# Ledger of designs, part 13: designed miniproteins, single chains, continued (3)

Each design is a single chain, and the fold is of that chain. pLDDT is the mean over its residues in the fold that is shown.

## One batch from the design tools (miniprotein)

Design m8421
Fold by ESMFold2-Fast:
Structure m8421 (fold): chain A 111 residues (1-111)
Amino acid sequence: MDVEKALEYGKKAYEKGKKGIELASDTLSRSGGMSAYNGGLSAVEGAERGPDLHRGIGGAIAGSGGVWMGSKGIAEAKTQNGKIGAQLAYEGGLYAVKGGLANARAGAKAL
């Protein structure tokens, strides 16, 4: 995956993460959304300002946190909006992982 994919996945991650934070009804799902949001922003900034292997790996780790916290939030949510918020944190986390890995690959190829 290249810089263009890191930008695309990063944007999807922070958009879903942000909306997940807004809809989340519990702290765990909100934290998951924040991890997805931050991982997505990291992927976008890396793609725009210079891909980096270590920054890409960091973004992927943040994304995996969003996946974990979002999945737990889905299981624990008591409201429809809470479940949607947790689902967005989970999906945003998946995109943050993809964006982070794309950034890491682009950074590795750039030397």
Scores: mean pLDDT 79

Design m8422
Fold by ESMFold2-Fast:
Structure m8422 (fold): chain A 65 residues (1-65)
Amino acid sequence: SMEEKLQQMKDFIETLTEEVLKKIEENPERRDEILAAFKAQLDEMREKYPELKEVIDEAKAKLES
């Protein structure tokens, strides 16, 4: 169902956000390029799936922390 797909996408975004944060910790010299690439991906997802807006906004907030 669409609800199950959206939940899977939310879980994926949360998992990916944690992985991206870990990647930045391991590669601080690449922080800006990693952040730019991930934020672009999140923005594309946000436009395509408005139901993901809150999860994406939370992910962006974590990246700025």
Scores: mean pLDDT 83

Design m8423
Fold by ESMFold2-Fast:
Structure m8423 (fold): chain A 94 residues (1-94)
Amino acid sequence: MKEEATKGVRLLAEQAIAGNDLQAKSSATGMAVLMRRRGPSEEAVEILVEGARQLSVEVTKYLGDVATKGAEASNPELAEELRERLEEIAKEKE
């Protein structure tokens, strides 16, 4: 999961910088599928949270909603932590 999370965050940041929020949201959906299938890890949560600082508020909120839904099936506790931390980052950017 760590490698997939790192690659996903990099792709999200690249798409957001390019002004492609729609593509960034698509990448976030792919990340949610990976979290549902392989389960989230603490390192993946840290990588996603740190990467979210480079994303737009809209993409960060979307990532929070979609990634937490994917993680919730395998690890609801870690999914809750991820959601809270991404929500904090979105608030800081507003």
Scores: mean pLDDT 66

Design m8424
Fold by ESMFold2-Fast:
Structure m8424 (fold): chain A 64 residues (1-64)
Amino acid sequence: SMEEEIARLVAEVRANIARIKALRQQDLSDPEVQAELDKAIQETVAASKRLLDLGVDVAEALRP
């Protein structure tokens, strides 16, 4: 359902934000760390765009 897709995408964005924060505490000169950071950012952008396409305000959806 759309509600299940929205819940999954919100969870994905939350998980990726936490991962990005963790990766930024690592050695950013490491190409593997940079690749994982870029991947997590791109996945966050894609999920956020899909949420917007579904009529969801991403900022409001991520509030506690």
Scores: mean pLDDT 83

Design m8425
Fold by ESMFold2-Fast:
Structure m8425 (fold): chain A 91 residues (1-91)
Amino acid sequence: ADELIKKIEEVKKETLKILENTLRAAPLMRDKVLKLKKEAEEQGDELLERARKDPSLAKEMLKKMEELKKEVEKQSLELIEESARLEYELK
């Protein structure tokens, strides 16, 4: 249980780091990145809190946190690409 909670914390930290990097890489999509970051922080906090309150759910919460990270990675790549395309069109 403790090991699973530590993994959830680590995956959450990695997810938020992706979003910090995306804010720098996607300046023209800043509002969308900030919204995604807020949603990821709120969802991540809920998953961690649920695992802390009920360790029997830790495995399920870890899976959901890993799914959240994959979704954030996918959306971040799309936002970076869209920002780069818009910057090119403005020049």
Scores: mean pLDDT 86

Design m8426
Fold by ESMFold2-Fast:
Structure m8426 (fold): chain A 82 residues (1-82)
Amino acid sequence: MEEKLRKEIEELTEKARELVLEGASYSVEAIKAAVDKVVAEKLGEEDKEAEEELKRYNEKALELEKEFQEAVEKKKKAEEEL
């Protein structure tokens, strides 16, 4: 019983860590896209590629944040049962 909870906590910890790393990667790309958009706006140009890319990265980051929060909650529940 206790061994199963420990393994579950370890798996959830690893998943949460991977989600954080993936989220950080998308955050960097979102910042780059935002910078490109600002530069295009300063030049009076429309950068649809940068805008679409920023939207895509923001949606992915939100999805990863939600999955991370769910993993953290499940880990906390498993730790409380231990």
Scores: mean pLDDT 69

Design m8427
Fold by ESMFold2-Fast:
Structure m8427 (fold): chain A 81 residues (1-81)
Amino acid sequence: MEKIEEAEKLVDEAQKAYRNGDFEKAKELLRKAIELLKSTGHPEVQRLADEAEKALEKGDIPLALEYASAAVTVARRIERE
């Protein structure tokens, strides 16, 4: 749970950085979020995190944000209280 909450905060901050035109900060925050999401051990979450990483490698920050956000949503659904 704590890793998912941290990843969500990082994705939210990355989205704000992107909106403010701070693309380097957005990429850094997304890389950290992706690492946390990949570490959850859930195959569906890892797949979405891998797709976010590929989007970042191509320089597509909006697509990376979409995949990372989706991964957070799926992880929260799986790790439900």
Scores: mean pLDDT 84

Design m8428
Fold by ESMFold2-Fast:
Structure m8428 (fold): chain A 95 residues (1-95)
Amino acid sequence: GGYAANLLAAGMRDAPRRGVGLSKEYSVEELKKKFEEEIEKGLELADKGDLVGAARSLSDAAVYTQAIGNQGKLDEMIEMTDKLGEAVDHFMKTI
């Protein structure tokens, strides 16, 4: 329902700020790995009906996407944004 969607929206709004910090702590490969783990977890949780857990994982994936962008890796950011968008579309169909 609306609660999980609102959690995702809030996490997406916070992602640019959180991403700046992480862009200095992790390498490109570490950020990509963390992103793929959160996408996989978010999709699994959505399929199991844990919409709150799914919203949290997809929000964290958005943070890693923003961190990659802050490192100037535009091609990687575009690929991650596309994967995140697909995962968000899947999540929104479960609400």
Scores: mean pLDDT 86

Design m8429
Fold by ESMFold2-Fast:
Structure m8429 (fold): chain A 82 residues (1-82)
Amino acid sequence: AAALAPLVKATSTLLTADRARNDAHVERAVAYGIPVVLATPEADTTEEAVEYFRARAAEAGIELYISSDEEEARKIVEELLK
């Protein structure tokens, strides 16, 4: 749950067209200093959106992992939690 972010070593989300939702997720991860994993479906995500999130994560000093598949993103989170 979102309220448990301080106890999470990493978090994942599906990159959506809703920028405010994406920004809120990244800002929460930034506040807790945890890595973010983004699933970026090719049909609904532009390279510009991906670069925007890379820049935001870099400015905040957090790690960002990007996957073209939501399940692959979940596997990355599982590895980060080990």
Scores: mean pLDDT 59

Design m8430
Fold by ESMFold2-Fast:
Structure m8430 (fold): chain A 72 residues (1-72)
Amino acid sequence: MTIEDFKKAVEEMVKRGYLSEETARKIYEFAEKLYKEGKSFTEILNEVYRKTRELESDAAATALVLEITRLS
């Protein structure tokens, strides 16, 4: 997985109405920070799931993780 694949997944979730543009930006910035810190793909997915659940919903978190996994 690349950070670009992650960006595409987040943009798709906004298009489908699962995330607002503001929440998507916060999630992307958080993931990019973890990626730059050298976190593994599994660690980034787990942390992003938690963050999305906190900011939006469990349904949005599940949908985002499935989309990221599909692109990987």
Scores: mean pLDDT 81

Design m8431
Fold by ESMFold2-Fast:
Structure m8431 (fold): chain A 77 residues (1-77)
Amino acid sequence: SDALRARRQEILRQFETLLSPHRYVQLSMVLISAFVDAELGELEEAIRTLELMKEELPEDVHPLIDELIEIVREEGR
């Protein structure tokens, strides 16, 4: 939905401001991979990729990753 797309874009903008440019680029590549897997119907792989990425990020951004996982689940249906 347009609302889920807008929320995903807002979360990505928050990562851009909270993370260093280098880390943001690396994480963006992982996010693109996860989103592609979800679009191909590999929803479980997409979620696993996001959960592994969450473990490499500071705890203060974990709620944003959790929200992205829920958006991916909703869009991947």
Scores: mean pLDDT 78

Design m8432
Fold by ESMFold2-Fast:
Structure m8432 (fold): chain A 64 residues (1-64)
Amino acid sequence: MGKGSPENPQGTIVFEAVDATPEESRRLLRENQRLLEQLQRDRQAGITLPPGTVTRLRLPRRPD
């Protein structure tokens, strides 16, 4: 973070709902957790993403 932007320096995170089996849901949640953890570590380390960076996370739909 040089001068700091009023916008989020980690870019934009977009959550996309996907149809998944229970096993696929667990896998997606683990992948999302790891990605978010990495982004959090990068943020704490002062790593700034390029402006307009969009990270898509796939979220499993909950059954009714």
Scores: mean pLDDT 69

Design m8433
Fold by ESMFold2-Fast:
Structure m8433 (fold): chain A 74 residues (1-74)
Amino acid sequence: SALKRALEYAEGALISARAGDVEGALRNAERALKQAPNSPAAPHLEKAIEHLRAGDVEAALEHLQKAIDALKAA
């Protein structure tokens, strides 16, 4: 399902961000958003992408976790 793919990409984004791979985290977060653009996770993914682009990895990690929690609750 699209929600399962979004969760897989969001978890990949979290792993990449924790490893300091900002480019990998961005690609995975953008892919997650494409799979679930109308989900409760979408605003959290959008905020994570914004913070990753700004180099604020700590804030991005908080939003990625909220996106993952929202996808698991769906």
Scores: mean pLDDT 90

Design m8434
Fold by ESMFold2-Fast:
Structure m8434 (fold): chain A 96 residues (1-96)
Amino acid sequence: MEEKIKELEKKFNQLMDEAHALYRRLLELVDKGAPREEIEAVRAQLDAVTDEAIKVLKEMIELSDKETQINALIRLKLVESFRAEADRLLEERLKA
């Protein structure tokens, strides 16, 4: 049980590192006025990576004690906020 929680935490950290790299790439593409198709492709990758991160957090919640469950719920809210910020940035630049 502890080993599986540690593996899930490692996987979550790897997914968040990838999500941060994709978000920086999204900002660079938006700033340089890249084609909409290229920007939307990077956003789709960000959405996929954050979906996997959310899935990992939900698995951690099911396997964890109450304290670890609370920490996973906080992390879930942070991932959702990060995704919402990326969505607002994309809508502002592509629809406005």
Scores: mean pLDDT 79

Design m8435
Fold by ESMFold2-Fast:
Structure m8435 (fold): chain A 75 residues (1-75)
Amino acid sequence: MLPSLAEVAVRVGLWLSENLEVGESVLASDIARALGIPRSVLSAALRFLERDGTVRLERTPRGTAVTLLAKARYA
């Protein structure tokens, strides 16, 4: 993984942990707008967080829904 992508993933995870409780959802487009991140970069960061068990991704007619599964933490 590229360092810049890992940094974006951490930033997205922290933002979600500050703005959502476990089990709450937001659209990926809303995250991109809030953080000023290009959709392609955000998509890659969200896949990283999904593999880490931090979020669940679900395709909806309105776009990708992102559900917080765990608060951001250090291993």
Scores: mean pLDDT 77

Design m8436
Fold by ESMFold2-Fast:
Order: structure tokens, then C-alpha cells, then sequence
Structure m8436 (fold): chain A 62 residues (1-62)
């Protein structure tokens, strides 16, 4: 249970970071490439934590 909560919290944290960087990329076109790549890295981390949370939750509910 605790592990599922931790992974869901990390998912939310990285989704917020990714969204924030996407907004900054729209406001700062001179840094667009850097901000998009950084945002994409957080998006990948969020997907990883989402997959872990789903996997753990399925095991617990089996």
C-alpha cells in the first residue's frame, strides 16, 4: 500500500514539473529546446512511476 502511494505521489510530482516546463517553453522561445527536453525527461519518469503504481496495485488487489 505505502509503495503504491509513493509511486502515485512521484507520478503527480513529475507530471506537475513536466507541465510547468511546457508552460515555460511557450513563454521562453529562446530556451524552448532545453525546456522541452527537460520536460520530456520528467514525462518519462512520470510514466515509469505510473506503470509501477498500476503494477503494485494490481498485485495487491489480486
Amino acid sequence: MEEVEENRKKLDEYLELSNKLDEEAKKNPEKRRELILEGASYGVLAIGYAAKAVSLEKELKK
Scores: mean pLDDT 78

Design m8437
Fold by ESMFold2-Fast:
Structure m8437 (fold): chain A 61 residues (1-61)
Amino acid sequence: SVADLTAEAVRLEGENTAAGFTQAADLYEQAAAAYEAAGQPVQAAAVRTAAAWARRRAAEL
């Protein structure tokens, strides 16, 4: 579910590793696709922003 994807992404971000942030970004992108399929563009945009931020953090580590 989208909730499970988001919860796992948050857990991976908490590991504070490049691999964790990269995996979290992928999960946020999956959640965004699910929100779009459900007709929730605002929520999709929010999790895409989270994905971009996670990718930036991975690149800094």
Scores: mean pLDDT 85

Design m8438
Fold by ESMFold2-Fast:
Structure m8438 (fold): chain A 83 residues (1-83)
Amino acid sequence: ASGEAVGEGPLGELARKALSQLPKENIPLATAALVQAVGELSKLPDGARGTATGEANSAKATVEGTVVGDEILGHRVRVEAKP
């Protein structure tokens, strides 16, 4: 199963939209993968745009965003979870 959201807004809103496309059973692992991807993206300096990937067991997440102070402006969130 997979979910994807694209836009120009808070990363959390795009993540929620991508996760809503998954079966409920896949949401916990996809969320864990997303947390890892966001953590990697957050290591970038203020004003930097980048892409980060996280994995949790059978789930993978890819996030694209720009770091703006203590926040991340999201451009794309993709989540994939295998049963």
Scores: mean pLDDT 82

Design m8439
Fold by ESMFold2-Fast:
Structure m8439 (fold): chain A 74 residues (1-74)
Amino acid sequence: MKKEEEEKKKLEEAKTLKELLDELISKMQGVSKEEALKIIKEFEKKMKEAGLPEKLIEEIVKEVKKRLEEVLKS
């Protein structure tokens, strides 16, 4: 049962981080591409420090970069 509890915690953390990143992207709409990339890099570091699995961090970073690219294209 320990494995199941750990998986539930990770899913909840992933949902919270996704919502936080969505808000962060909204805040970054007015900043330069360089500043936005710096913020993303800081976030990636914080996620690694928080002990999130590499796979999850990669997915979150990919989604954030995709959303940021859409904003910067416009």
Scores: mean pLDDT 68

Design m8440
Fold by ESMFold2-Fast:
Structure m8440 (fold): chain A 100 residues (1-100)
Amino acid sequence: MLERLKEIFEKAVKESSKMIDETNDKEKIEQILDNFVKSAIAYLKDLGREDDAEKLEQFYEALKNNDEETAQRIFDELSEAGQLAAEAVKELYKKAKEKI
């Protein structure tokens, strides 16, 4: 199950990453990132992982605020499934930030 979850997030990151590569519009890049995060949160909720979903939202806010200490603390509090989602969010956020 965890391996399948990893594959799902890796595919989603690759797809969203490709969408970011196809545009130079800052607003579109931000929309792609926000839609990805929203989808990841919804997916965790659908899996019954409401605590991980709430922490993923807080993790994303910490990333946007450049609060690396808070982001790392939240990451350490996540389940393995939540950590896979957080890693995906961080990877896509870094790519988006480098292009903006």
Scores: mean pLDDT 85

Design m8441
Fold by ESMFold2-Fast:
Structure m8441 (fold): chain A 113 residues (1-113)
Amino acid sequence: SQPSLEEEVNAYIETYRKIARTVGEVTGDEAAKAELMAIIDEMEARLKAATTPAEMRDVIQAGTARMQDILNALLARLDQSSPAAMTVGAQEVALSAMTVGLKLYIDNLLAQE
C-alpha cells in the first residue's frame, strides 16, 4: 500500500536530518549542523501546522532553499579536492532531488482528490 502523506513527509524530514548529521560529521562545522537542524525542526513544525497543500509546498521550498544556501556556503570555503567537499556536494544534489520528489508526491495526491 502507498504510504500516507504524514508517513511520506516524516520520512523526508528524517532524511533531511541525516543530511545535516553527515555534513556536520565530514566538515566538523557544528554551527552549520545546528543551523541545518534548526531549519529542519522549523520545517517539520510548519508542515504540521499547514492547512493546505499549497502551504506545505511553500514550507518545503523555503526550508530546503535555506538548507541549500548553507551547503553552498560550506562548499565555497572547503578545499574542492577534499573528501569533505565531495560529500557536501553529494548531499546538496540529494537535497535537491528529494525536494523535487516530495513536491511531486504532494502534487500527485492533489490530482487524486
Scores: mean pLDDT 82

Design m8442
Fold by ESMFold2-Fast:
Structure m8442 (fold): chain A 99 residues (1-99)
Amino acid sequence: MNLEPETIQKLENLSNLIKNNKGNYDVLENAIINLGKELRPTASDEDSVGVVLTALVQYVKSLPEVDEELLSTLRSLAVYLKGKYPDNYYLNVALKLLE
């Protein structure tokens, strides 16, 4: 994914929010939904979650040095969200990227 600098900055900000709010999945889900709707105002909450989490995982894996603690936190968050949105295609993509 060739992301614009503004989108990259938003994903970096979301990564920092995730690091500071480990285990607060409701807070993190709302932040992900809000970013998804900012990028695509007509997106459903489920689609916003799946698309943003997939983009975030791709962003984190594209960094020069891999943050293994952040990837582990994203894995736990993705499993939580998959339990809430079991039929979401993009959440399956995000989980596969985190393998």
Scores: mean pLDDT 79

Design m8443
Fold by ESMFold2-Fast:
Structure m8443 (fold): chain A 56 residues (1-56)
Amino acid sequence: AAVDARAAEELARLEKVTSPEGAQRIADTIRQVLERHGAGVDAATAESKAKAAELA
């Protein structure tokens, strides 16, 4: 579905990072942010949280 396509694009972008360790760190950060907010109920809020986590 459309949401699956978007998730695949995010994973492809992580695979393109120079270091596999860097990709893992980013993935862990995104997962923690989404878990805290309960992903799937409010995508806009989850996206804002993920962006803030990237800067931290």
Scores: mean pLDDT 61

Design m8444
Fold by ESMFold2-Fast:
Structure m8444 (fold): chain A 75 residues (1-75)
Amino acid sequence: SELEEELARRREQIEQIARILGVPVSKVEELYRELLEKELKGENVSLEEFEEYLRTKLGVSEEAIEALKAAMRAA
C-alpha cells in the first residue's frame, strides 16, 4: 500500500530516469520498489550499491550512469 502510493507519486521521476538510462519504465519501477523496500526496513543504500544495481539489474552503460548523475546534480 505505502510502497504503491510512493511509486505512484514518483511516476514522473521514474519515467525521466528511464529516458536518461535508456531502459523501460517498468525496469526503473522494479529498482525503485527494491530500494524503497530496503529504506522501509531501515537499510541504507549507498551510491556504490545503487550504481551496482544499475549495472547488474538494468544492464546500463557507464555513460548512462554518468548522465543520470549529471541530471541529478542539475536538479
Scores: mean pLDDT 76

Design m8445
Fold by ESMFold2-Fast:
Structure m8445 (fold): chain A 72 residues (1-72)
Amino acid sequence: GPAAAMGAYRAALDGDSPETAAKNAHQGAWAAGNSRGPEVAEQAGRDAYEGGLKHGPEGAAVTASEAAQRAS
C-alpha cells in the first residue's frame, strides 16, 4: 500500500539497500496485522525503492502499485 511505498522511498533516499526497504515494509504490514499484507508490502517496498531512485516519489508510487497488482 501507499505506506509501504513511502517507507521504501525514504529508505532509498537514506541510501539503504532494497532489502532494508523490503524488510521495513514487511515489518510495518506485520505490525498492522495483515495476513497477506507483509508479503505484498515486501515486494512493493523493493520495487518502490528502485522506482524512487530512478524517478523520485512519483516513480516510487507507480512501481509500488505495479508490484501490488502483480502480487495479487
Scores: mean pLDDT 61

Design m8446
Fold by ESMFold2-Fast:
Structure m8446 (fold): chain A 67 residues (1-67)
Amino acid sequence: MSIQDLAELVYQTFLSDVDPKALAEADPDSGVANYAYSVLDMMELPEDTKEQVFQQLKLIAKNRLSS
């Protein structure tokens, strides 16, 4: 599974009800960022993979706002 496919799955399953603007603009101290990282932590992903998936989640949210 690619990073993009994994991020799409996580977004649709856990983050679809989250405000896309809040996710796109999420800083490390935000509740949205903490929730997203909590989901990725439960999946026991390597640290590099978590960072890539989180950045892809932010990109998915930005695309929702611009499309």
Scores: mean pLDDT 79

Design m8447
Fold by ESMFold2-Fast:
Structure m8447 (fold): chain A 105 residues (1-105)
Amino acid sequence: AARAPEELPREEQLAAARALIDATLGMEEDARRHAAPETVEAVAAAMRALRETIELLVRQGRLAEAVRLGMEFLNRISAALAAGDTAALEELRREAERLAEELRK
């Protein structure tokens, strides 16, 4: 739900963020089994960038934002992976890396 992350206790928001990190690892494993090598490399890079962004948001106490952005990016990466769209995966990696860079400042 759109409002649920902000309304959840901190412990539940942290659990949701951890579940999203676990989901990125599961999607990388699935890609290694079913996708072409170039697609596997692109999805792995996008997932690493997403995990860094989620972790930075969590460290800054922006837990609801970590959950919302994590879900949004995971859905977009999943769609690109299903389509075998390496260009979209590379774009998503760059977007996540830019967010991580902004959060580090």
Scores: mean pLDDT 81

Design m8448
Fold by ESMFold2-Fast:
Structure m8448 (fold): chain A 96 residues (1-96)
Amino acid sequence: MEELEKDLNEQIEAAEKEIDQAVASGDTERLRILADALEKGAELVKNPNIQARLYLLAARAYQAVGDTERAKELYKKAIEVSTDPEIKAEAQKLLE
């Protein structure tokens, strides 16, 4: 599990960079693809804090394309599954 978690953390950092680039370029199609992939990836992850981070990234991508309601649902899921108070605080702030 630790090796898989390390690979997932590296993929999360790469996904954050890809989202930033897609936002900067206005690539809404890429943002939707990234959001869908991250949301589906979160459903497969058993580590609650990695799952929460994937939900936060998917929510950010949905918010960037104007899908505010889907983004809010994913922020709430991140709060629900996370055991890390810092992740919960970040998701709560993004729900404001």
Scores: mean pLDDT 80

Design m8449
Fold by ESMFold2-Fast:
Structure m8449 (fold): chain A 95 residues (1-95)
Amino acid sequence: ASISPEALELQMEAGVLAIEAAVSKVVVEKNPTPEVKKEAIERAQEVLERAEELRRRAEELAKQGKISEEEYEEIMRDIEAVIELAEETIRLAEE
């Protein structure tokens, strides 16, 4: 089964955000200095803002019928995972 171009673009963008969030978490875990923690919080906040923009784009594309309900649900699950990872990074950095 082929994914729609619109769904593929959103999924790729969510994947990039997931990598950025994961890298930030690993960096804080490996080197928890005040400077690294501050940078990780700022980066995680940017990831949360981008994830919210991506969520809004997915909702609009689903509303327009440009992505299927199944593609929308998968993208939303991936976005939620990114949000959780960014929130974990902030929590870890604030400790």
Scores: mean pLDDT 85

Design m8450
Fold by ESMFold2-Fast:
Structure m8450 (fold): chain A 95 residues (1-95)
Amino acid sequence: MVEILGERLDQVISTLPPEQQPEARRLREEFLELVGRLEEIASKLPPGQRGLLLDMVRHSGDHFLTLLRQGDLDGARSLVEDLGEIVEDLEKQLK
């Protein structure tokens, strides 16, 4: 998922105005790191919970792509922040 999502994000970012690309690339790196951590968490969960978490990751990825296409960097940043909190909470529950 991370690799395919990364390629899709790179394509979208390349279509943004040059002034937005540095911020979008930074948010991309943060988002993909969180996605990788969520996939690692999902690998440790029972099949039902794993499926729900992976579905959430897919929906978050599509939402992030949409926000970047719209040039909504504030929305993209908020999504990354929210996802970060979910990752931290899940990692604490599994330890």
Scores: mean pLDDT 83

Design m8451
Fold by ESMFold2-Fast:
Parts: C-alpha cells; structure tokens; sequence
Structure m8451 (fold): chain A 76 residues (1-76)
C-alpha cells in the first residue's frame, strides 16, 4: 500500500465515526471493532483516549456500548 501511516489512521477513524451513525447494531459493532483493530495494528498511540472521547461525545447508548466493546478488545 502507498498510504502513509497518518492517512491509514485518519481513514480508520473516519470508518469508526461513519459506522457510529448506522442504525444496524451488528453492522456498527463489526465496523467499529475492526477499524479499532486496524488502528491498534497501525500503532496509534492515543487509541484508547480517542475511543473514550468518542464514547463521551455520543448520545446514542448503542454507540456507547459498541465503543466500550472496542475499548475492551484493544486493551487485550
């Protein structure tokens, strides 16, 4: 891939933020967890802080649950 580390990070963050707008819980969960996994593999140093910030900013309880699942996954 010709993408820079910064471009890969921004793309994965955009995938998370767009997925959090989805009505289908299973789709949202799958997309957010996979994009969080990609961010962990890329080596995003502030990944947990970023996910916690999104959880604080959302008013959707489903999005909060999905972000909590992603946080638990990346802490393993």
Amino acid sequence: SSRSKEELIENSKKVIEEALKEKDFSYMLTKVVLAAKDLKEIGEENLIEYLEKLKKETKDPRAQEVLEAAIKYVKK
Scores: mean pLDDT 83

Design m8452
Fold by ESMFold2-Fast:
Structure m8452 (fold): chain A 92 residues (1-92)
Amino acid sequence: MEEVRKLGLELSRTAKELADILDKAGMTTLAQSLRSLADGIQEAVDAGDIDSLKALARALRDMLTRHYDKLPEEAKPLAREGIRLAEKLVEL
């Protein structure tokens, strides 16, 4: 539980930071989607809802993977970190 909680909070923070970069780059729709997922992840962590947390992590991983090639170069390192965190969380 503790490891899942820590990873979820880190993933939520990473997604919010990535959303800020994407908003500045004009990718507003993707940024809004990332913020919604980040808020959902935070809520699932606060509720101790591991099933919802893993489902939201999968959704975030899939979204970032799908859009990766279209991301600004400055966003790609943080997107890779988000994917890594989401994969680690899903595998727990």
Scores: mean pLDDT 87

Design m8453
Fold by ESMFold2-Fast:
Structure m8453 (fold): chain A 60 residues (1-60)
Amino acid sequence: MMDEETREFYTRVLSRLSDEAIAAFLRRYVKGITDAQVAAILARKDDPAAMVDAMEALSA
């Protein structure tokens, strides 16, 4: 599980990125992620913390 400091860092990073940059970041962070999973995470961009939680769940 991601620690609180790492989660805060990614939340801050994702809140500043465009959809294209977030997709590129997800593909680097979660190797083998599908386009459908990227789209599902991007649907949560109004809540970057929920986006980070979804990324961690996919990397487990």
Scores: mean pLDDT 74

Design m8454
Fold by ESMFold2-Fast:
Structure m8454 (fold): chain A 93 residues (1-93)
Amino acid sequence: MEKDIEALKEFLASEYNEEKVEELISKIEDEELKELLRKFAERLKAKDYYGAAEILEKISELLKEKGYEHLAELAERRAEALRLLGEIAERQA
């Protein structure tokens, strides 16, 4: 899990795209986290920003359960940013 946490921390602290999500998935060994990240990538590819935000909220909950409070807060902030992107996309369509 420690290597998984470091990879996820780097990912959440930077801008990301589909390619970076796939790279992160390849580095993750925890199956539950890997499944959530795959669902996240699928929603990003579909431009379902609200759905992607929901998956990041689930990842945040998992991180809280494992004692990684600070990283969980980063995931929640990224989920909020995705919700804003979804709102902007709807208004500009």
Scores: mean pLDDT 74

Design m8455
Fold by ESMFold2-Fast:
Structure m8455 (fold): chain A 77 residues (1-77)
Amino acid sequence: SKKELAIENAESAVRAATGAPHDVAREAAQKTVDALMAGNLKEAFGAAYEGASKVADKDTAMNAGIVATLGAYEALK
C-alpha cells in the first residue's frame, strides 16, 4: 500500500541519516506518516525530528526530519 511504502521510505531515511535502530526509526516513521495522512506537515516533521533526536545531534536530527518527511510525502501522492 502507499501507506506502507511511506513508512518504509521514512524509516529508511531516518536510519540512513542517524544510524538509528529499526524500532526507533519505525516508530518515528509511523508517527510521521500518520501526521501526513492527517494533513499536518509540521507535526509530521516534528515526529521524525523527535525520533531522530533520541540517537543523533540536533543538526543530524533536523536533516533526518526533512528527508523522512519528504520521502513519506512523495510515497503518499
Scores: mean pLDDT 87

